Designed miniproteins, single chains, continued (3). Designs and how they scored, part 105

Each design is a single chain, and the fold is of that chain. pLDDT is the mean over its residues in the fold that is shown.

## One batch from the design tools (miniprotein)

Design m11884
Fold by ESMFold2-Fast:
Structure m11884 (fold): chain A 55 residues (1-55)
Amino acid sequence: MDPEELAKEAREAALAGDAEKGQRLGTLGVAMAPTDEEARRAGEIAREGFREAGF
């Protein structure tokens, strides 16, 4: 699975109010990233989703 896709799913889960699912998917996306740059981007997408959701 693409790390950035997992990060976007984490963001959507957070926006839907499912913080547990969002955290799990966000962590997985970062862990699966093959480069530091991709890991940073995935983490930022997930983090921004949580921020928008009020977490």
Scores: mean pLDDT 75

Design m11885
Fold by ESMFold2-Fast:
Structure m11885 (fold): chain A 82 residues (1-82)
Amino acid sequence: MKTLSVSVSDLVGLATRALEAAGVPGDVEAQGRAIVEEAIARAVAAGVAEYDAAADTLRFPESKADEVGRILEDALAAGIAA
């Protein structure tokens, strides 16, 4: 099965842009980073992804991409609502 990898830095950038678009006040980069870290922790705990500390990347099987995406989207939605 193909394994997908995504940079944590890219995920933080995406979360930061989403928070800016939603008009979230304060330090949106710090908030985006906290959201991504929480999402990574949830994905790893759920057994759908692995964190590669050496490369600072999130790795997951292609078959789990939708589950990982949902975890990231749920964490971002919760962060925007807070």
Scores: mean pLDDT 82

Design m11886
Fold by ESMFold2-Fast:
Structure m11886 (fold): chain A 73 residues (1-73)
Amino acid sequence: SEALELRLKGLDAYDAGDYEAAIEYYTKALELDPDSPAAAYTLGRISEAAAKLGDEKKAAEYAAKAAEKAAAL
């Protein structure tokens, strides 16, 4: 699964402290599989990466998206 491969690349980037790359990979994974059971989790990872970058607005936006997606499950 290309979406799974991108999520794993996002996780590797996050663990390496490359939060910009993590957001890029997670965003691409969501574009390929927006209805994945992992979508809420992936949106939460983008929120956390944005918070690490000091982008509080983006962090809040993606936290809200993650909560909305989780509520649909």
Scores: mean pLDDT 85

Design m11887
Fold by ESMFold2-Fast:
Structure m11887 (fold): chain A 89 residues (1-89)
Amino acid sequence: DVAARYAEALRRVAERMREEGLEEVAELAEEAAERLRAGEDTGEVLSRLVERIRALLDEETAREVLEAVGEEVIAATSDAADAALAATR
């Protein structure tokens, strides 16, 4: 299940953010994971998560964290309406 795989990646991001002391970013990652598993709109939450990671972490650490989330999840954030209509139908 693609949604379960992405939710697991987001939970790993949350754990890493807690290790960095970034509880707010960890909470955003957990919210995105829960919404994704529920089939709810995650586009705005994922967009905010990506922006906060880039703002609060150095470029190298941010890149590693975003790679853990996966390009497909990031792409879904950028094109949420079209991805939802095309990929879930």
Scores: mean pLDDT 68

Design m11888
Fold by ESMFold2-Fast:
Structure m11888 (fold): chain A 60 residues (1-60)
Amino acid sequence: KPIIPDFLKPVEELLDKVNEAARELARAVREGKTPEQIDAELQRLGDAVEELRKKIEELK
């Protein structure tokens, strides 16, 4: 079923943040943005991935 279990809802929220950051990073790279802008998006992605990783480890 496409219903996400309650214990995975925080993971979905964090995954949405990761997906958002990844899309912004991909957009910045594809549009030839400055290294500073690309670095800012990469830092945002890194933070989101780290929070997602921590949350998944807490569930195991």
Scores: mean pLDDT 80

Design m11889
Fold by ESMFold2-Fast:
Structure m11889 (fold): chain A 86 residues (1-86)
Amino acid sequence: MKVVLTFRNVSEEQKQYLLELAEELKKKGYDVEVKEEGDTITITIGNLTVEQEIGYILRAIGLELDGAEVKITRDGDTVTIEITFP
């Protein structure tokens, strides 16, 4: 399974933390691709289990409760989670 995480309106500190998270996932053997476009960071993670996929969805919902705008879509084996910080 594949998860695409898109973070919008990120601060420089949030960007740094997201890049560090992506490098940590690469070190753990996940297939991770990172794309930076201004204040938008897209992290694509392959080779996830269903449990790990659900974990990312629940974290995104937690960010929505903290005031972020969250959109979750599924297309086959790919889940796209778009998070816009306030």
Scores: mean pLDDT 77

Design m11890
Fold by ESMFold2-Fast:
Structure m11890 (fold): chain A 72 residues (1-72)
Amino acid sequence: MEAEKIGEEIRDKTTEQAGKLGEEEKENAEVSMQTTLLSTRDYSPEEAEKNAKSTAELTLSQNKRRTAKREA
């Protein structure tokens, strides 16, 4: 179905994009999360994007705190 086709395209684009935009990997954590949810096939593209964005923001914030403590 359409969701499967979109999931594959996003997966491929995100993988290639991460390689090109290494500098923005930290900023694009939400994109990687969205692709992971789509690959799982448990979510529709719309639900995956909404949940991934919310979860990625929370995870990214916590990850920055963890990295800061580790560097300290």
Scores: mean pLDDT 58

Design m11891
Fold by ESMFold2-Fast:
Structure m11891 (fold): chain A 59 residues (1-59)
Amino acid sequence: AMADELAKKAAEQGRKHGEEWARQEGLSDDEIKRLADEFAKSGEKVGKNAAETVAELRA
């Protein structure tokens, strides 16, 4: 489904962003992993909301 596809892409982008940000801030490897997970979860929610908006715009 489009919602699952966008959620997955947003989660991957969030994970990468969180990892890069935490690494730049000088956090430990464990902290980097934890923040990447949190950013991935946030990205997944955003992606699902975006899919809903796109469906409405295409209606």
Scores: mean pLDDT 80

Design m11892
Fold by ESMFold2-Fast:
Structure m11892 (fold): chain A 101 residues (1-101)
Amino acid sequence: MTSQDYLNLGNQYRNQGNYQQSISYYQRSISLDPNNWQAWNNLGISYRSLGNYELSIQYFQRSISLDPNNWRAWFNLGGSYSGLGNTDLSQQYFQQSRQLR
């Protein structure tokens, strides 16, 4: 399987609400292609869905480092900071996301 195949499997399990299985497939995607910013972003979404905002932030930051024009990762980063109650950082990252659209 390719990195993209594992990303697609991760997306299927995430859509079913099976976040643990989606994480497993996103990690396999990243192990084959560490530059797959979509896999890093989606790994962050799965961890946020499990309530782990701190890990989600780290993974969204990795996605952004690989593709700074990825407005979705900036938006998701804002969402995670909002979940932690950090409204100032949340607003800054939502603003950055809007500028990239």
Scores: mean pLDDT 89

Design m11893
Fold by ESMFold2-Fast:
Formats: C-alpha cells, structure tokens, sequence
Structure m11893 (fold): chain A 75 residues (1-75)
C-alpha cells in the first residue's frame, strides 16, 4: 500500500516539526501513528525505510521529553 507509506511519511514530517517546536507529546503521538501505518504498509524497502525513520523520531521525542533537550536524529 503506497498510500499508507505516503501517509506514514507525512506523519514523520509532522512529528519532526513538533519535535523542533518543543511539542514533545505531539511529536510522540505523530511518530507512533507513523509507525502503525508503516507496519500496515507491508514488507517493502520503502515501508522499512519509513518505519526506521518513524522509530528514530519516536526515540528522539521520548528522550527530549525526559531530558528537555532535543538531540539531532541520526538515520
């Protein structure tokens, strides 16, 4: 489902925007939704790439919420 991959990518973009704004709860929410859609998209290389990005954003957002510091995401 290419559509789910596109939706997951858009949610990753929004999660990064919220993370950069210091809105950690929104960043977590959007990253978790992106993970769900990427997992539902199936087992393709694009789906795995978006899943990886979503997981990295979620990890960064959770850490930022705990520490109050936004660290650069390494993909």
Amino acid sequence: SEEKIKEAAELVRKAVEYLNQGKFDEAIKYAEEAIKLAEEAGDSAPARVILHYAQKVLEAAKKAKETGKVEKIEF
Scores: mean pLDDT 84

Design m11894
Fold by ESMFold2-Fast:
Structure m11894 (fold): chain A 74 residues (1-74)
Amino acid sequence: ARPSLAQQGAIIKIVNEAVKLLEERHPGVPWHDAPLEERIKALLEVAERVVATSTDPVEVAAARALIAAARALA
């Protein structure tokens, strides 16, 4: 099933944090120009942090879905 609007919002939040992390590691490299492996790595690090620290079940579910998707792409 398609993610709910709340889950989509949580996914966008996680992706934005991953973009910020990638910019810190590779200044001047746009997200869309970064290697897929570096984008997956940044997404995994942010998603794993959300699973470990978030008390919001919607954020945790979104993070777990992103981790599963990243594993399928690796």
Scores: mean pLDDT 76

Design m11895
Fold by ESMFold2-Fast:
Structure m11895 (fold): chain A 57 residues (1-57)
Amino acid sequence: SMAEREKKIEENVVQLTTHKLVHDEGLPREEAERKAKEIAKQLIEAMHNPEEDPVGV
């Protein structure tokens, strides 16, 4: 299923983004992980909403 694949991609993005936020911004891991989850969700949703932003992405 595509949905299961997207979930794994989201988890990977969260892991990488969390690492960057901790390393670059010095955020606590838990706070960085929370932000990373929001970023990953926004990114995936944007990829699936061409009607709202046909030029933006």
Scores: mean pLDDT 73

Design m11896
Fold by ESMFold2-Fast:
Structure m11896 (fold): chain A 60 residues (1-60)
Amino acid sequence: SSSLTPRERAVLTRVYDSVAKTGVGPSLAEIGEELGISPATVRRLLARAAAKGEALSVLR
């Protein structure tokens, strides 16, 4: 799906980058720190991306 908002895409990109760098999925706090947003906002954006069919198997 290509229906991701810019914010949803930014969060998704940071997850992929972290996995490429460390071999594991990042925490919500780590993504929030990188993007300057709260962990609650990160979780909300990931939930919206997953609901649009862009679910991340890298997250627990």
Scores: mean pLDDT 72

Design m11897
Fold by ESMFold2-Fast:
Structure m11897 (fold): chain A 55 residues (1-55)
Amino acid sequence: SDDELLEETLKRDLELGEQMAEEAKKAKTSEEKLALIEEFDAEIAKLGAELNEKL
């Protein structure tokens, strides 16, 4: 079921990406954009850690 785990993780990553893209449209300052990038990186790292735990 590795393929299923990868597919689920990819779907969650894409959903997170869509949420962050919407927030990015509202962020106009460099500071706001940097904060979103840092938050995005943290959330992706969390998803990757969960995937590695299950593999």
Scores: mean pLDDT 81

Design m11898
Fold by ESMFold2-Fast:
Structure m11898 (fold): chain A 83 residues (1-83)
Amino acid sequence: IDEKEVLEALALIYDYLGDQAVSKGRYDDAADMYEKAGVLYEQAGNFEKAAEAYRKASDAYLQAGNTVKAEEMRKKAEELEKK
């Protein structure tokens, strides 16, 4: 197992935890988990999954009422989708 595999495994765990938080209506927790997943996917060079995670984080931040963080996550996803 190498660094990229470890980063992707951790990102997958955070993405899963985010999905669980959404199912419980815990949008603040979901946004934090999805943002962490996005950062880890980005570090692993998986820009497609990083963009997906940041889009989920943006939606979760909007549901939580954090419009500033939602816009930040949307911008990150858009930049990664260009790669």
Scores: mean pLDDT 86

Design m11899
Fold by ESMFold2-Fast:
Structure m11899 (fold): chain A 87 residues (1-87)
Amino acid sequence: MRKEELEKRKKEAEEKFEEELKEAQELAEEAKRLLEEAKRALEEGDEEKAKELLEEARRKIFEEASESVEAIKYISEKIASEKEIER
């Protein structure tokens, strides 16, 4: 395999890793805000609103977990490409 082709794969994997990591971080911040809003709704006695906010936070947490798995995939691809370049 050509060094140029390996460098391209490394760059693409790095870019995808950065994208997935950023998406995971954004989803984590959204989930955090929804959990705080749910707590406030419970303090106000609005259990129905608190339930809806918790379900939304749960959805964001599952999306974050999915993005974290993709990030691991891309960082692993980058590491593999770097090892081949060093050879």
Scores: mean pLDDT 79

Design m11900
Fold by ESMFold2-Fast:
Structure m11900 (fold): chain A 75 residues (1-75)
Amino acid sequence: MARELLHEGMRYLDKGDIEKAREKFLEAARVAYQEGDEDTLNALEIAAAVVSAVGNEEERKFAREVLGYIDELRA
């Protein structure tokens, strides 16, 4: 489930639908954390880190939010 949510988020990001991408990435992080799916959490961190480096202003804000949420889950 978490991997599917990550793929959905990436598809929305490709379309420029930042709000839907945000919903799917945050849901993927939550589900991956609950399932102990470290591979999907690591993939989400990498995807968000890339977007935070090369994205536009809205994409970078979204990426920082996703990274912050993952940090909160790991705290």
Scores: mean pLDDT 82

Design m11901
Fold by ESMFold2-Fast:
Structure m11901 (fold): chain A 60 residues (1-60)
Amino acid sequence: EIDKLVEELNKLADEYSRLAKEYFQKAKEDPERAWEYFFEAVRYSVLATEYRKLAEKLKS
C-alpha cells in the first residue's frame, strides 16, 4: 500500500533530519573535522528533504 511507503519515507526523513542536526552540532564542536561533519550534515539534510517531498507526492 502507498500509505505504508509514505510512512516509511517520513520515518527516513525524520531520521536523516535528526542526523543532520547532530552532525551540524559536531561541526561546531570539532574545528579540526568541521568540514567532514558539515558535509555529512548537508548530505543528511538533503536526503531528509527529498524523502519528505517524495512522501508528499505519493499522498496525491
Scores: mean pLDDT 84

Design m11902
Fold by ESMFold2-Fast:
Parts: structure tokens; sequence; C-alpha cells
Structure m11902 (fold): chain A 70 residues (1-70)
């Protein structure tokens, strides 16, 4: 599968998970997603390739998903 397809599936899982969380947990999750977005923007500005940014996003989203699944 392409990196874009893996990202899409992780984002869909995260969105479904978010709907099962409390309001406080949703806010905490949103804060982590915003922090990740800032991290990826900084990487882009530092000259990271699109593939590197996608791989980093996949790794971080998997970490977030595992954290909130339990």
Amino acid sequence: SSLQEELRKLQEELEKLKKTLSEEEQKALDNEIHALQRELVRAYLAGASPEEIQRRAIERLKEILEKYKK
C-alpha cells in the first residue's frame, strides 16, 4: 500500500476512536494532533521530503492511536 493510503486509514481509525472518547480526552487528543501538525510543518520548512513527512506522520499517528485505544 502507498504511504498516502496508510495515512488515510490511520486518520479514519483516529476519527472513529475520537467519537468514543470523553470530551476531556477529545481535547487532549486534539492538542496532540495540533502538536503533530506543528512538528510536520517545521520538518517541511527544514527541507524534509514529502515521503519523510508522511512516514513521520504515520509513526506518530500510530503512537497516538495506541495511546487512546486503551
Scores: mean pLDDT 83

Design m11903
Fold by ESMFold2-Fast:
Structure m11903 (fold): chain A 85 residues (1-85)
Amino acid sequence: SLEQVKKEAENTIKALEDYIKKLEQARKSASPEEQALIDRVIERGKEVIERLKKAIESGNPEEALDAIVEATLVIMEASLLLKSL
């Protein structure tokens, strides 16, 4: 349902925001090379959050689902990066 997709998108935004906060904290003690990798993941995460918000506002379930899939990839990348720092 559209309501279920909206709820999943909202939960995904929260998860991305939590990972961005963790990456921003890790950045403070990271090397310049690590900071560049962190910055790329943060920017990608922010772009996906905006896509999710837009999809919710426009009531577009297809775009919301596409953005949720992309968010899942960003979360996996962020998790892997945090473990490697």
Scores: mean pLDDT 89

Design m11904
Fold by ESMFold2-Fast:
Structure m11904 (fold): chain A 70 residues (1-70)
Amino acid sequence: SAAAAEEAAANERLLANLKKAEEETEKEVKELEEKKKKASPEEQAKLELKAQILRDEAEAMRRIAEWVLS
C-alpha cells in the first residue's frame, strides 16, 4: 500500500538521520578527548563529563535505530 511505502521511506530517513547524528556525536567525543590532553586537571573533569553525556546520547540513538529496524 501507499501508506506502507511512505512509512518505509520515513523510517529510512529517520535511520539516516540517527546514523549521521551518532557519527557527529562520536566526532565530538574524540575532539573532547583531544582537548583533555591539553587541559588543566580541573578542566579534564568537566570535559570527561561532557564526553560521557555525548557517549550516552550516541547509545540512545543506537537503541532507537534498533527499535526502528525491529
Scores: mean pLDDT 84

Design m11905
Fold by ESMFold2-Fast:
Structure m11905 (fold): chain A 68 residues (1-68)
Amino acid sequence: MSKEEIIEEAEKRIKELAEKYGLSEEETQKYIDSVKTLIDDLFKKKDPRYAETVEAMLEGLERELEEE
C-alpha cells in the first residue's frame, strides 16, 4: 500500500469519527495532520509495521472520543 493510500484511508476514518462524535472541522484537521506526521515519520524510519501503527493510533483516537 502506498503512503498516499494510507493517508487517504486514515483521513476518511478520522472524518467518519468526527461525524460520529461531533468534532469541529479544526479538530478534525488537527487529527488528520497528526496522522500525516506519524505516517511521514514511519516511512522515514522504513518501519515495516507502519500500517499496524496507524491503525492502533486510529483505534486509540476512537477510544478517547468514546471515554469523554
Scores: mean pLDDT 77

Design m11906
Fold by ESMFold2-Fast:
Structure m11906 (fold): chain A 71 residues (1-71)
Amino acid sequence: GMADAERAIELAEEAIRLAEEGRYEEAKKLLQESDRLATRAYLEGEVELVERAGELQRKAREILEKNGVKL
């Protein structure tokens, strides 16, 4: 639902911040939780918020991969 999608956005934003701070294991865990919540929200019919979460997740993933973190 909407709450899962909103939480996925918050977790993805926090994952970006942690990744930029070099806290890669914490960022990876939040990214994984964000993806799980976004997937659930998508299956429940959320579109716009899930797309936003996906954009933020992609940014976090890019930072982690550029720093050698295996996802």
Scores: mean pLDDT 89

Design m11907
Fold by ESMFold2-Fast:
Structure m11907 (fold): chain A 100 residues (1-100)
Amino acid sequence: DEAKEKAERAKELAEKAKELAKEGKGEEAAEEAVEAAGEAAEAAALAETEEEKERAAEAAKLAAEAATEAAKVAETAKAAAKAAGGAIAAIGAEFEAGGE
């Protein structure tokens, strides 16, 4: 059953995305979450029975949760990169200004 296989793959990818997010790998987590959402959407498109539709809906929910966690980690990394860039610029300005 292709719908079942797609839903199971979406769940596995969502769990992997959550694990990567916990490791601070926001970019990799986001990629896995996008793949999970794609597989869940394919499962929903292939779903013909109520059981298959429920399975696809659960996979989509897990993919959405994984995407939320990945986005939160990616935003934190983006904020950290901006702060680091600002600190480097401030050090440069202090050097040019003679310690101000």
Scores: mean pLDDT 72

Design m11908
Fold by ESMFold2-Fast:
Structure m11908 (fold): chain A 70 residues (1-70)
Amino acid sequence: KEKKIEEVIKRLEEVIKNTEDEEIREGLRKAIEALEKAKKEGKVPEEAVEEAYESALKLEEELEKIKKEE
């Protein structure tokens, strides 16, 4: 459970490092804060964590493609 949250947070942090879009960066920071808060409170819906993880991976791939084309 905690390992999944840590993985999602790390993935989101990687996307933040790889993006120049301030709005995306801001949204991802809010998502990380929400996940960290949920982790501390012990209230984490497993399905939501899995969905966030998959979304983060897809977003990472899309941002890499955009950067290479720019």
Scores: mean pLDDT 69

Design m11909
Fold by ESMFold2-Fast:
Structure m11909 (fold): chain A 69 residues (1-69)
Amino acid sequence: SEELEKKIEELKKKAEEEIKKAVEKGLFPVLEVQARYDEELAKLYEKLGKKEEAKKYRERAEYNRRLAG
């Protein structure tokens, strides 16, 4: 739905802003922040019926968590 598409856009914007701030401040772990947002994006894409996009974000979240810990 259009509501889910707006939520996805807002979440992507928040992820970009938080990651940018973390990088600029030299804060770690950036990978954990990205993984957290990727999991939420995957849930929203799954609700939207975008199974391919949902899988992409879930896989990226898993890889980033493995690298972080």
Scores: mean pLDDT 80

Design m11910
Fold by ESMFold2-Fast:
Structure m11910 (fold): chain A 60 residues (1-60)
Amino acid sequence: MKKIAKVVEDVIPIRDDDLELKKGDIVEVLEEINSEFWLVKNLKTGEKGIVPKSAIEQIE
């Protein structure tokens, strides 16, 4: 089952591996890297990157 999350705050990338996200975007969680960061795929753009766990809320 896909682990789907909703972006709850805007995310501005500061590193090459970081993903730009806007509040309301839907992402698929691919991997939990550590307690603070997850690897996700933006379902709207198809881009993958690292985001802070605090910026997303799991919905599925």
Scores: mean pLDDT 77

Design m11911
Fold by ESMFold2-Fast:
Structure m11911 (fold): chain A 63 residues (1-63)
Amino acid sequence: SVLEKIYEEATKRFTELKDAGKSLKEMIREGQRFARELADRYNVPYGIALTVVMEALAKVVQE
């Protein structure tokens, strides 16, 4: 599904940012930007994309 693709892309992006030593605050800010890009690309509402992206962030920071 489109939401699965958004989750996978967000997970990859946050893993790269975490490996680069970015802080949680920086990852949240980048996640908000990335959610907007993904919302536009996949033609979904920003709020839906943001929810999925932030769930991916929560998973990555707990790993």
Scores: mean pLDDT 88

Design m11912
Fold by ESMFold2-Fast:
Structure m11912 (fold): chain A 65 residues (1-65)
Amino acid sequence: SKEKAEQLIELLKIKLEELEKNNASQKVIDIIKKAIKELEELLKKGEVTDENLKKIEEEINEKIE
């Protein structure tokens, strides 16, 4: 849903700030920035689905968690 995407974007922005503050690797920072951009594009197009959200969350978790 749109609300879930907006919540995920907010969470990722907070995480990005923490990563930048702690001098995390540029690769990890770029992954988060890309995920935020993809979510914002989905919101802009009205194409937010639970499947698309889950895929983005899984990609982040595999690379960062």
Scores: mean pLDDT 79

Design m11913
Fold by ESMFold2-Fast:
Structure m11913 (fold): chain A 79 residues (1-79)
Amino acid sequence: LEEDIEAHREQYVAAARSLIDEAKKLVDEFIKTNDKELAQKAVSLLTAAYILAAMSGDEEVLEEVRKAGDEIDKKIAES
């Protein structure tokens, strides 16, 4: 288990990025449909992405989550 720490970190980074992409897609759909449930789901996915990014220890993916969070928050506020 411990011997594959690097592989596990890569999995966390990949998962975090995948969740960021999904959250952005949900926000874009929310803007088109005005469905508040999509916005709430996007925020939940972003929270999960942040946790995974923090667990990975990768500063770059943490920054990616923070930027995505700011972008998503602005889009929701503008809608």
Scores: mean pLDDT 80

Design m11914
Fold by ESMFold2-Fast:
Structure m11914 (fold): chain A 58 residues (1-58)
Amino acid sequence: LEERAQQLEDHARRLQDAAKQAQEIGEEKGVPSLAAQRAEEAAQRALREAEELRRQGE
């Protein structure tokens, strides 16, 4: 269970990094970054799932 939670946390960090890069590109071009928004939402869901697993793995 800890391994699964760690994988979700790592995945969420990767999604946050991707969202930040997409947001920066969008700001530079003046275009809304739907990709950044979706990546951030996915990251938050993964973090919530990881938190639940860690709570259960105690």
Scores: mean pLDDT 75

Design m11915
Fold by ESMFold2-Fast:
Structure m11915 (fold): chain A 105 residues (1-105)
Amino acid sequence: SFDELVAELRRLIAESTLSPADRAAVGGLLDFFTALYERNKDNPEVQEQITQMLELLIEAVRERASLDELLAGLRELAETIKDEEVKKEVLFLLDRLEELAAAAR
């Protein structure tokens, strides 16, 4: 199902009318979550949490949610991650994307 979610998001990005900045942010999140999922094959709880974040990303693209709404939702999910190293890595990426989004306004 994770591979199916990745394929669906790639299709949605290709067919979307996202701005170049939003397309780059969503694409970057997809690449990051895919790599994080692959690195955590021996941690099913982390893989389930990454899958939930990918599902939120798909819903946000389908609903044409703002980048701010997407990042806020991802942050709420990231705060529930029990693996402190994974949590720190996800939150660091979200902080960086929030800074870039704020600078673009």
Scores: mean pLDDT 84

Design m11916
Fold by ESMFold2-Fast:
Structure m11916 (fold): chain A 75 residues (1-75)
Amino acid sequence: SEEEAEEIEKKFEEDLEGAREWALREGLPEEALEKLEEAEKKLEEAKKIKDPEERIKALHEVVGELEAGLREVLK
């Protein structure tokens, strides 16, 4: 639903903001900050998807890609 898509979108946006603040505070490597920035850019692209089901799918893919990217950087 549109409401569900908006909730997922808002939650991910809030989580990204918190993660960026945490990463800066803890002095994480530049590569980790780059991954967070990439996720933020992809979130903005996902927001442009008008179909709520496709938007939810895109948001989940962005989250998965961010998790994989951070796992590689933070070995």
Scores: mean pLDDT 80

Design m11917
Fold by ESMFold2-Fast:
Structure m11917 (fold): chain A 67 residues (1-67)
Amino acid sequence: VSEKVARIVGRILLAVGHLLDGDVEGAEEAVREAEKLVKELEKETGKEDKSARNVIKKLREKIEEMK
């Protein structure tokens, strides 16, 4: 669980970094990886991670705005 949480946070930080650099494609890939990890974590814990989902949603909104 802790390893997966660390990976989710790492991918979110990567997505933010890519967005700051104007790299929309890199941000989109990092968000996809974060979404996959959140889905796997939710399957393992049996509960929805609303905080991670909200962060990913805001990152997705920013990515679409920059397209």
Scores: mean pLDDT 81

Design m11918
Fold by ESMFold2-Fast:
Structure m11918 (fold): chain A 68 residues (1-68)
Amino acid sequence: SSEKIELINKGLTALAVGLESGDERAIALGRKLLREAGVDDESIEKAIELLKQGKGKEAFEVALKGAG
């Protein structure tokens, strides 16, 4: 759904900002938004590792698949 995609985009953006800046609140918000989108914890951790590598597109694809 469009709502799921919006939550994934917001969650990944919050994670990317939080990881770049060390903002623990932004990281926590990103995790929360991805969970609300239905992304499983394993896929959230994989998306975080991809974001750390600058692989935003791959992070989005993993999050989308992890949401069902």
Scores: mean pLDDT 89

Design m11919
Fold by ESMFold2-Fast:
Structure m11919 (fold): chain A 73 residues (1-73)
Amino acid sequence: KWQELMEKGNQALKEGKLDEARDYYLQAAMVAAKEGDTEGVAEAIENLAKVYEQQGRHDAAAVARETAARLRA
């Protein structure tokens, strides 16, 4: 389930494994989307924004945050 992928992403983020965290959050967003769980997609994308921010990818982080906010509107 997407929640399991989120947990793996969160663990990778705690370990400073930014590329692994990104991949898990992207997978979580895809699984949540397949299940029609819009809030799950938004949560995964919001966490992806945190990864981008830590990587110094500020433009990508801003786009991800805007996308998550729009999904929650």
Scores: mean pLDDT 85

Design m11920
Fold by ESMFold2-Fast:
Structure m11920 (fold): chain A 69 residues (1-69)
Amino acid sequence: SAEQTAEAIAMLENALAKVTDPEDRALLREVIERLRAGELSPAEAARVLLERTNNPILRSTAAELLRMA
């Protein structure tokens, strides 16, 4: 839903404030933009994060996204 997508974007923007690694920041920006474009659901965004990073903040955020689905 649009509400779930908005909540997912807010969670990822909060994660972006906590993450300093340039590659993880680029991944977060990519995933946020793809969510805004309707290219990813929150569950698909979570899977992309779990596949592409070992950052514990991002993996925790991905788990929260999956819980929403």
Scores: mean pLDDT 87

Design m11921
Fold by ESMFold2-Fast:
Structure m11921 (fold): chain A 105 residues (1-105)
Amino acid sequence: SAEALLRRARDLLYQGGLALHEGKYEEAIELYERAIELADAVDPTSLVAAEALLNLGEAYLKQGEYEKAIEYYEEAIKRAEAAGKEGELILEKAKKNLEEAKKKL
Protein backbone atom coordinates (compact mmCIF):
# COMPACT_ATOMS: atom_id res chain seq x y z
CA SER A 1 0.00 0.00 0.00
CA ALA A 2 1.00 3.65 -0.47
CA GLU A 3 0.82 4.18 3.31
CA ALA A 4 3.18 1.23 3.95
CA LEU A 5 5.69 2.51 1.35
CA LEU A 6 5.70 6.04 2.86
CA ARG A 7 6.15 4.57 6.37
CA ARG A 8 9.15 2.55 5.11
CA ALA A 9 10.57 5.67 3.39
CA ARG A 10 10.21 7.59 6.69
CA ASP A 11 11.96 4.76 8.60
CA LEU A 12 14.82 4.77 6.05
CA LEU A 13 15.07 8.57 6.40
CA TYR A 14 15.40 8.15 10.19
CA GLN A 15 18.01 5.35 9.85
CA GLY A 16 19.96 7.54 7.41
CA GLY A 17 20.03 10.32 10.01
CA LEU A 18 21.47 7.92 12.60
CA ALA A 19 24.14 6.72 10.13
CA LEU A 20 25.01 10.36 9.28
CA HIS A 21 25.38 11.20 13.01
CA GLU A 22 27.74 8.21 13.43
CA GLY A 23 29.93 9.33 10.47
CA LYS A 24 28.75 6.40 8.31
CA TYR A 25 28.32 8.63 5.26
CA GLU A 26 28.18 5.89 2.57
CA GLU A 27 25.51 4.01 4.58
CA ALA A 28 23.56 7.26 5.10
CA ILE A 29 23.65 7.97 1.33
CA GLU A 30 22.31 4.47 0.48
CA LEU A 31 19.51 4.80 3.07
CA TYR A 32 18.48 8.28 1.81
CA GLU A 33 18.54 7.12 -1.85
CA ARG A 34 16.23 4.21 -0.93
CA ALA A 35 13.94 6.58 1.00
CA ILE A 36 13.68 8.84 -2.09
CA GLU A 37 12.90 5.86 -4.38
CA LEU A 38 10.04 4.70 -2.13
CA ALA A 39 8.62 8.20 -1.53
CA ASP A 40 8.73 9.03 -5.28
CA ALA A 41 6.95 5.73 -6.09
CA VAL A 42 4.00 6.95 -3.96
CA ASP A 43 3.99 10.74 -4.43
CA PRO A 44 6.92 12.69 -5.98
CA THR A 45 5.56 15.88 -4.29
CA SER A 46 5.84 14.32 -0.78
CA LEU A 47 7.86 16.10 1.91
CA VAL A 48 9.62 12.78 2.69
CA ALA A 49 11.43 12.98 -0.68
CA ALA A 50 12.30 16.67 -0.16
CA GLU A 51 13.69 15.97 3.35
CA ALA A 52 15.67 12.93 2.13
CA LEU A 53 17.21 15.05 -0.68
CA LEU A 54 18.20 17.73 1.87
CA ASN A 55 19.86 15.06 4.07
CA LEU A 56 21.52 13.40 1.05
CA GLY A 57 23.11 16.80 0.27
CA GLU A 58 24.37 16.99 3.88
CA ALA A 59 25.91 13.50 3.60
CA TYR A 60 27.79 14.46 0.41
CA LEU A 61 28.90 17.75 2.03
CA LYS A 62 30.40 15.79 4.97
CA GLN A 63 32.31 13.60 2.48
CA GLY A 64 33.75 16.76 0.81
CA GLU A 65 31.68 16.13 -2.37
CA TYR A 66 30.62 19.78 -2.62
CA GLU A 67 29.35 19.74 -6.23
CA LYS A 68 27.09 16.73 -5.49
CA ALA A 69 25.88 18.37 -2.26
CA ILE A 70 24.92 21.49 -4.28
CA GLU A 71 22.99 19.37 -6.84
CA TYR A 72 20.98 17.63 -4.09
CA TYR A 73 20.26 20.89 -2.23
CA GLU A 74 19.00 22.43 -5.50
CA GLU A 75 16.71 19.41 -6.03
CA ALA A 76 15.50 19.64 -2.39
CA ILE A 77 14.64 23.34 -3.03
CA LYS A 78 12.58 22.42 -6.13
CA ARG A 79 10.67 19.66 -4.26
CA ALA A 80 10.07 21.88 -1.20
CA GLU A 81 8.77 24.75 -3.41
CA ALA A 82 6.41 22.29 -5.15
CA ALA A 83 5.06 21.25 -1.70
CA GLY A 84 4.04 24.87 -0.93
CA LYS A 85 3.53 26.05 2.69
CA GLU A 86 4.28 22.59 4.17
CA GLY A 87 7.72 22.69 2.50
CA GLU A 88 8.77 26.10 3.92
CA LEU A 89 11.06 24.72 6.67
CA ILE A 90 12.84 22.30 4.28
CA LEU A 91 13.12 25.13 1.70
CA GLU A 92 14.76 27.46 4.28
CA LYS A 93 17.24 24.77 5.41
CA ALA A 94 18.09 23.73 1.83
CA LYS A 95 18.74 27.36 0.75
CA LYS A 96 20.98 27.97 3.77
CA ASN A 97 22.91 24.71 3.22
CA LEU A 98 23.26 25.47 -0.51
CA GLU A 99 24.95 28.85 0.23
CA GLU A 100 27.31 27.20 2.77
CA ALA A 101 28.21 24.44 0.26
CA LYS A 102 28.99 27.06 -2.44
CA LYS A 103 31.45 28.75 -0.03
CA LYS A 104 33.41 25.43 0.13
CA LEU A 105 34.19 25.59 -3.60
Scores: mean pLDDT 89

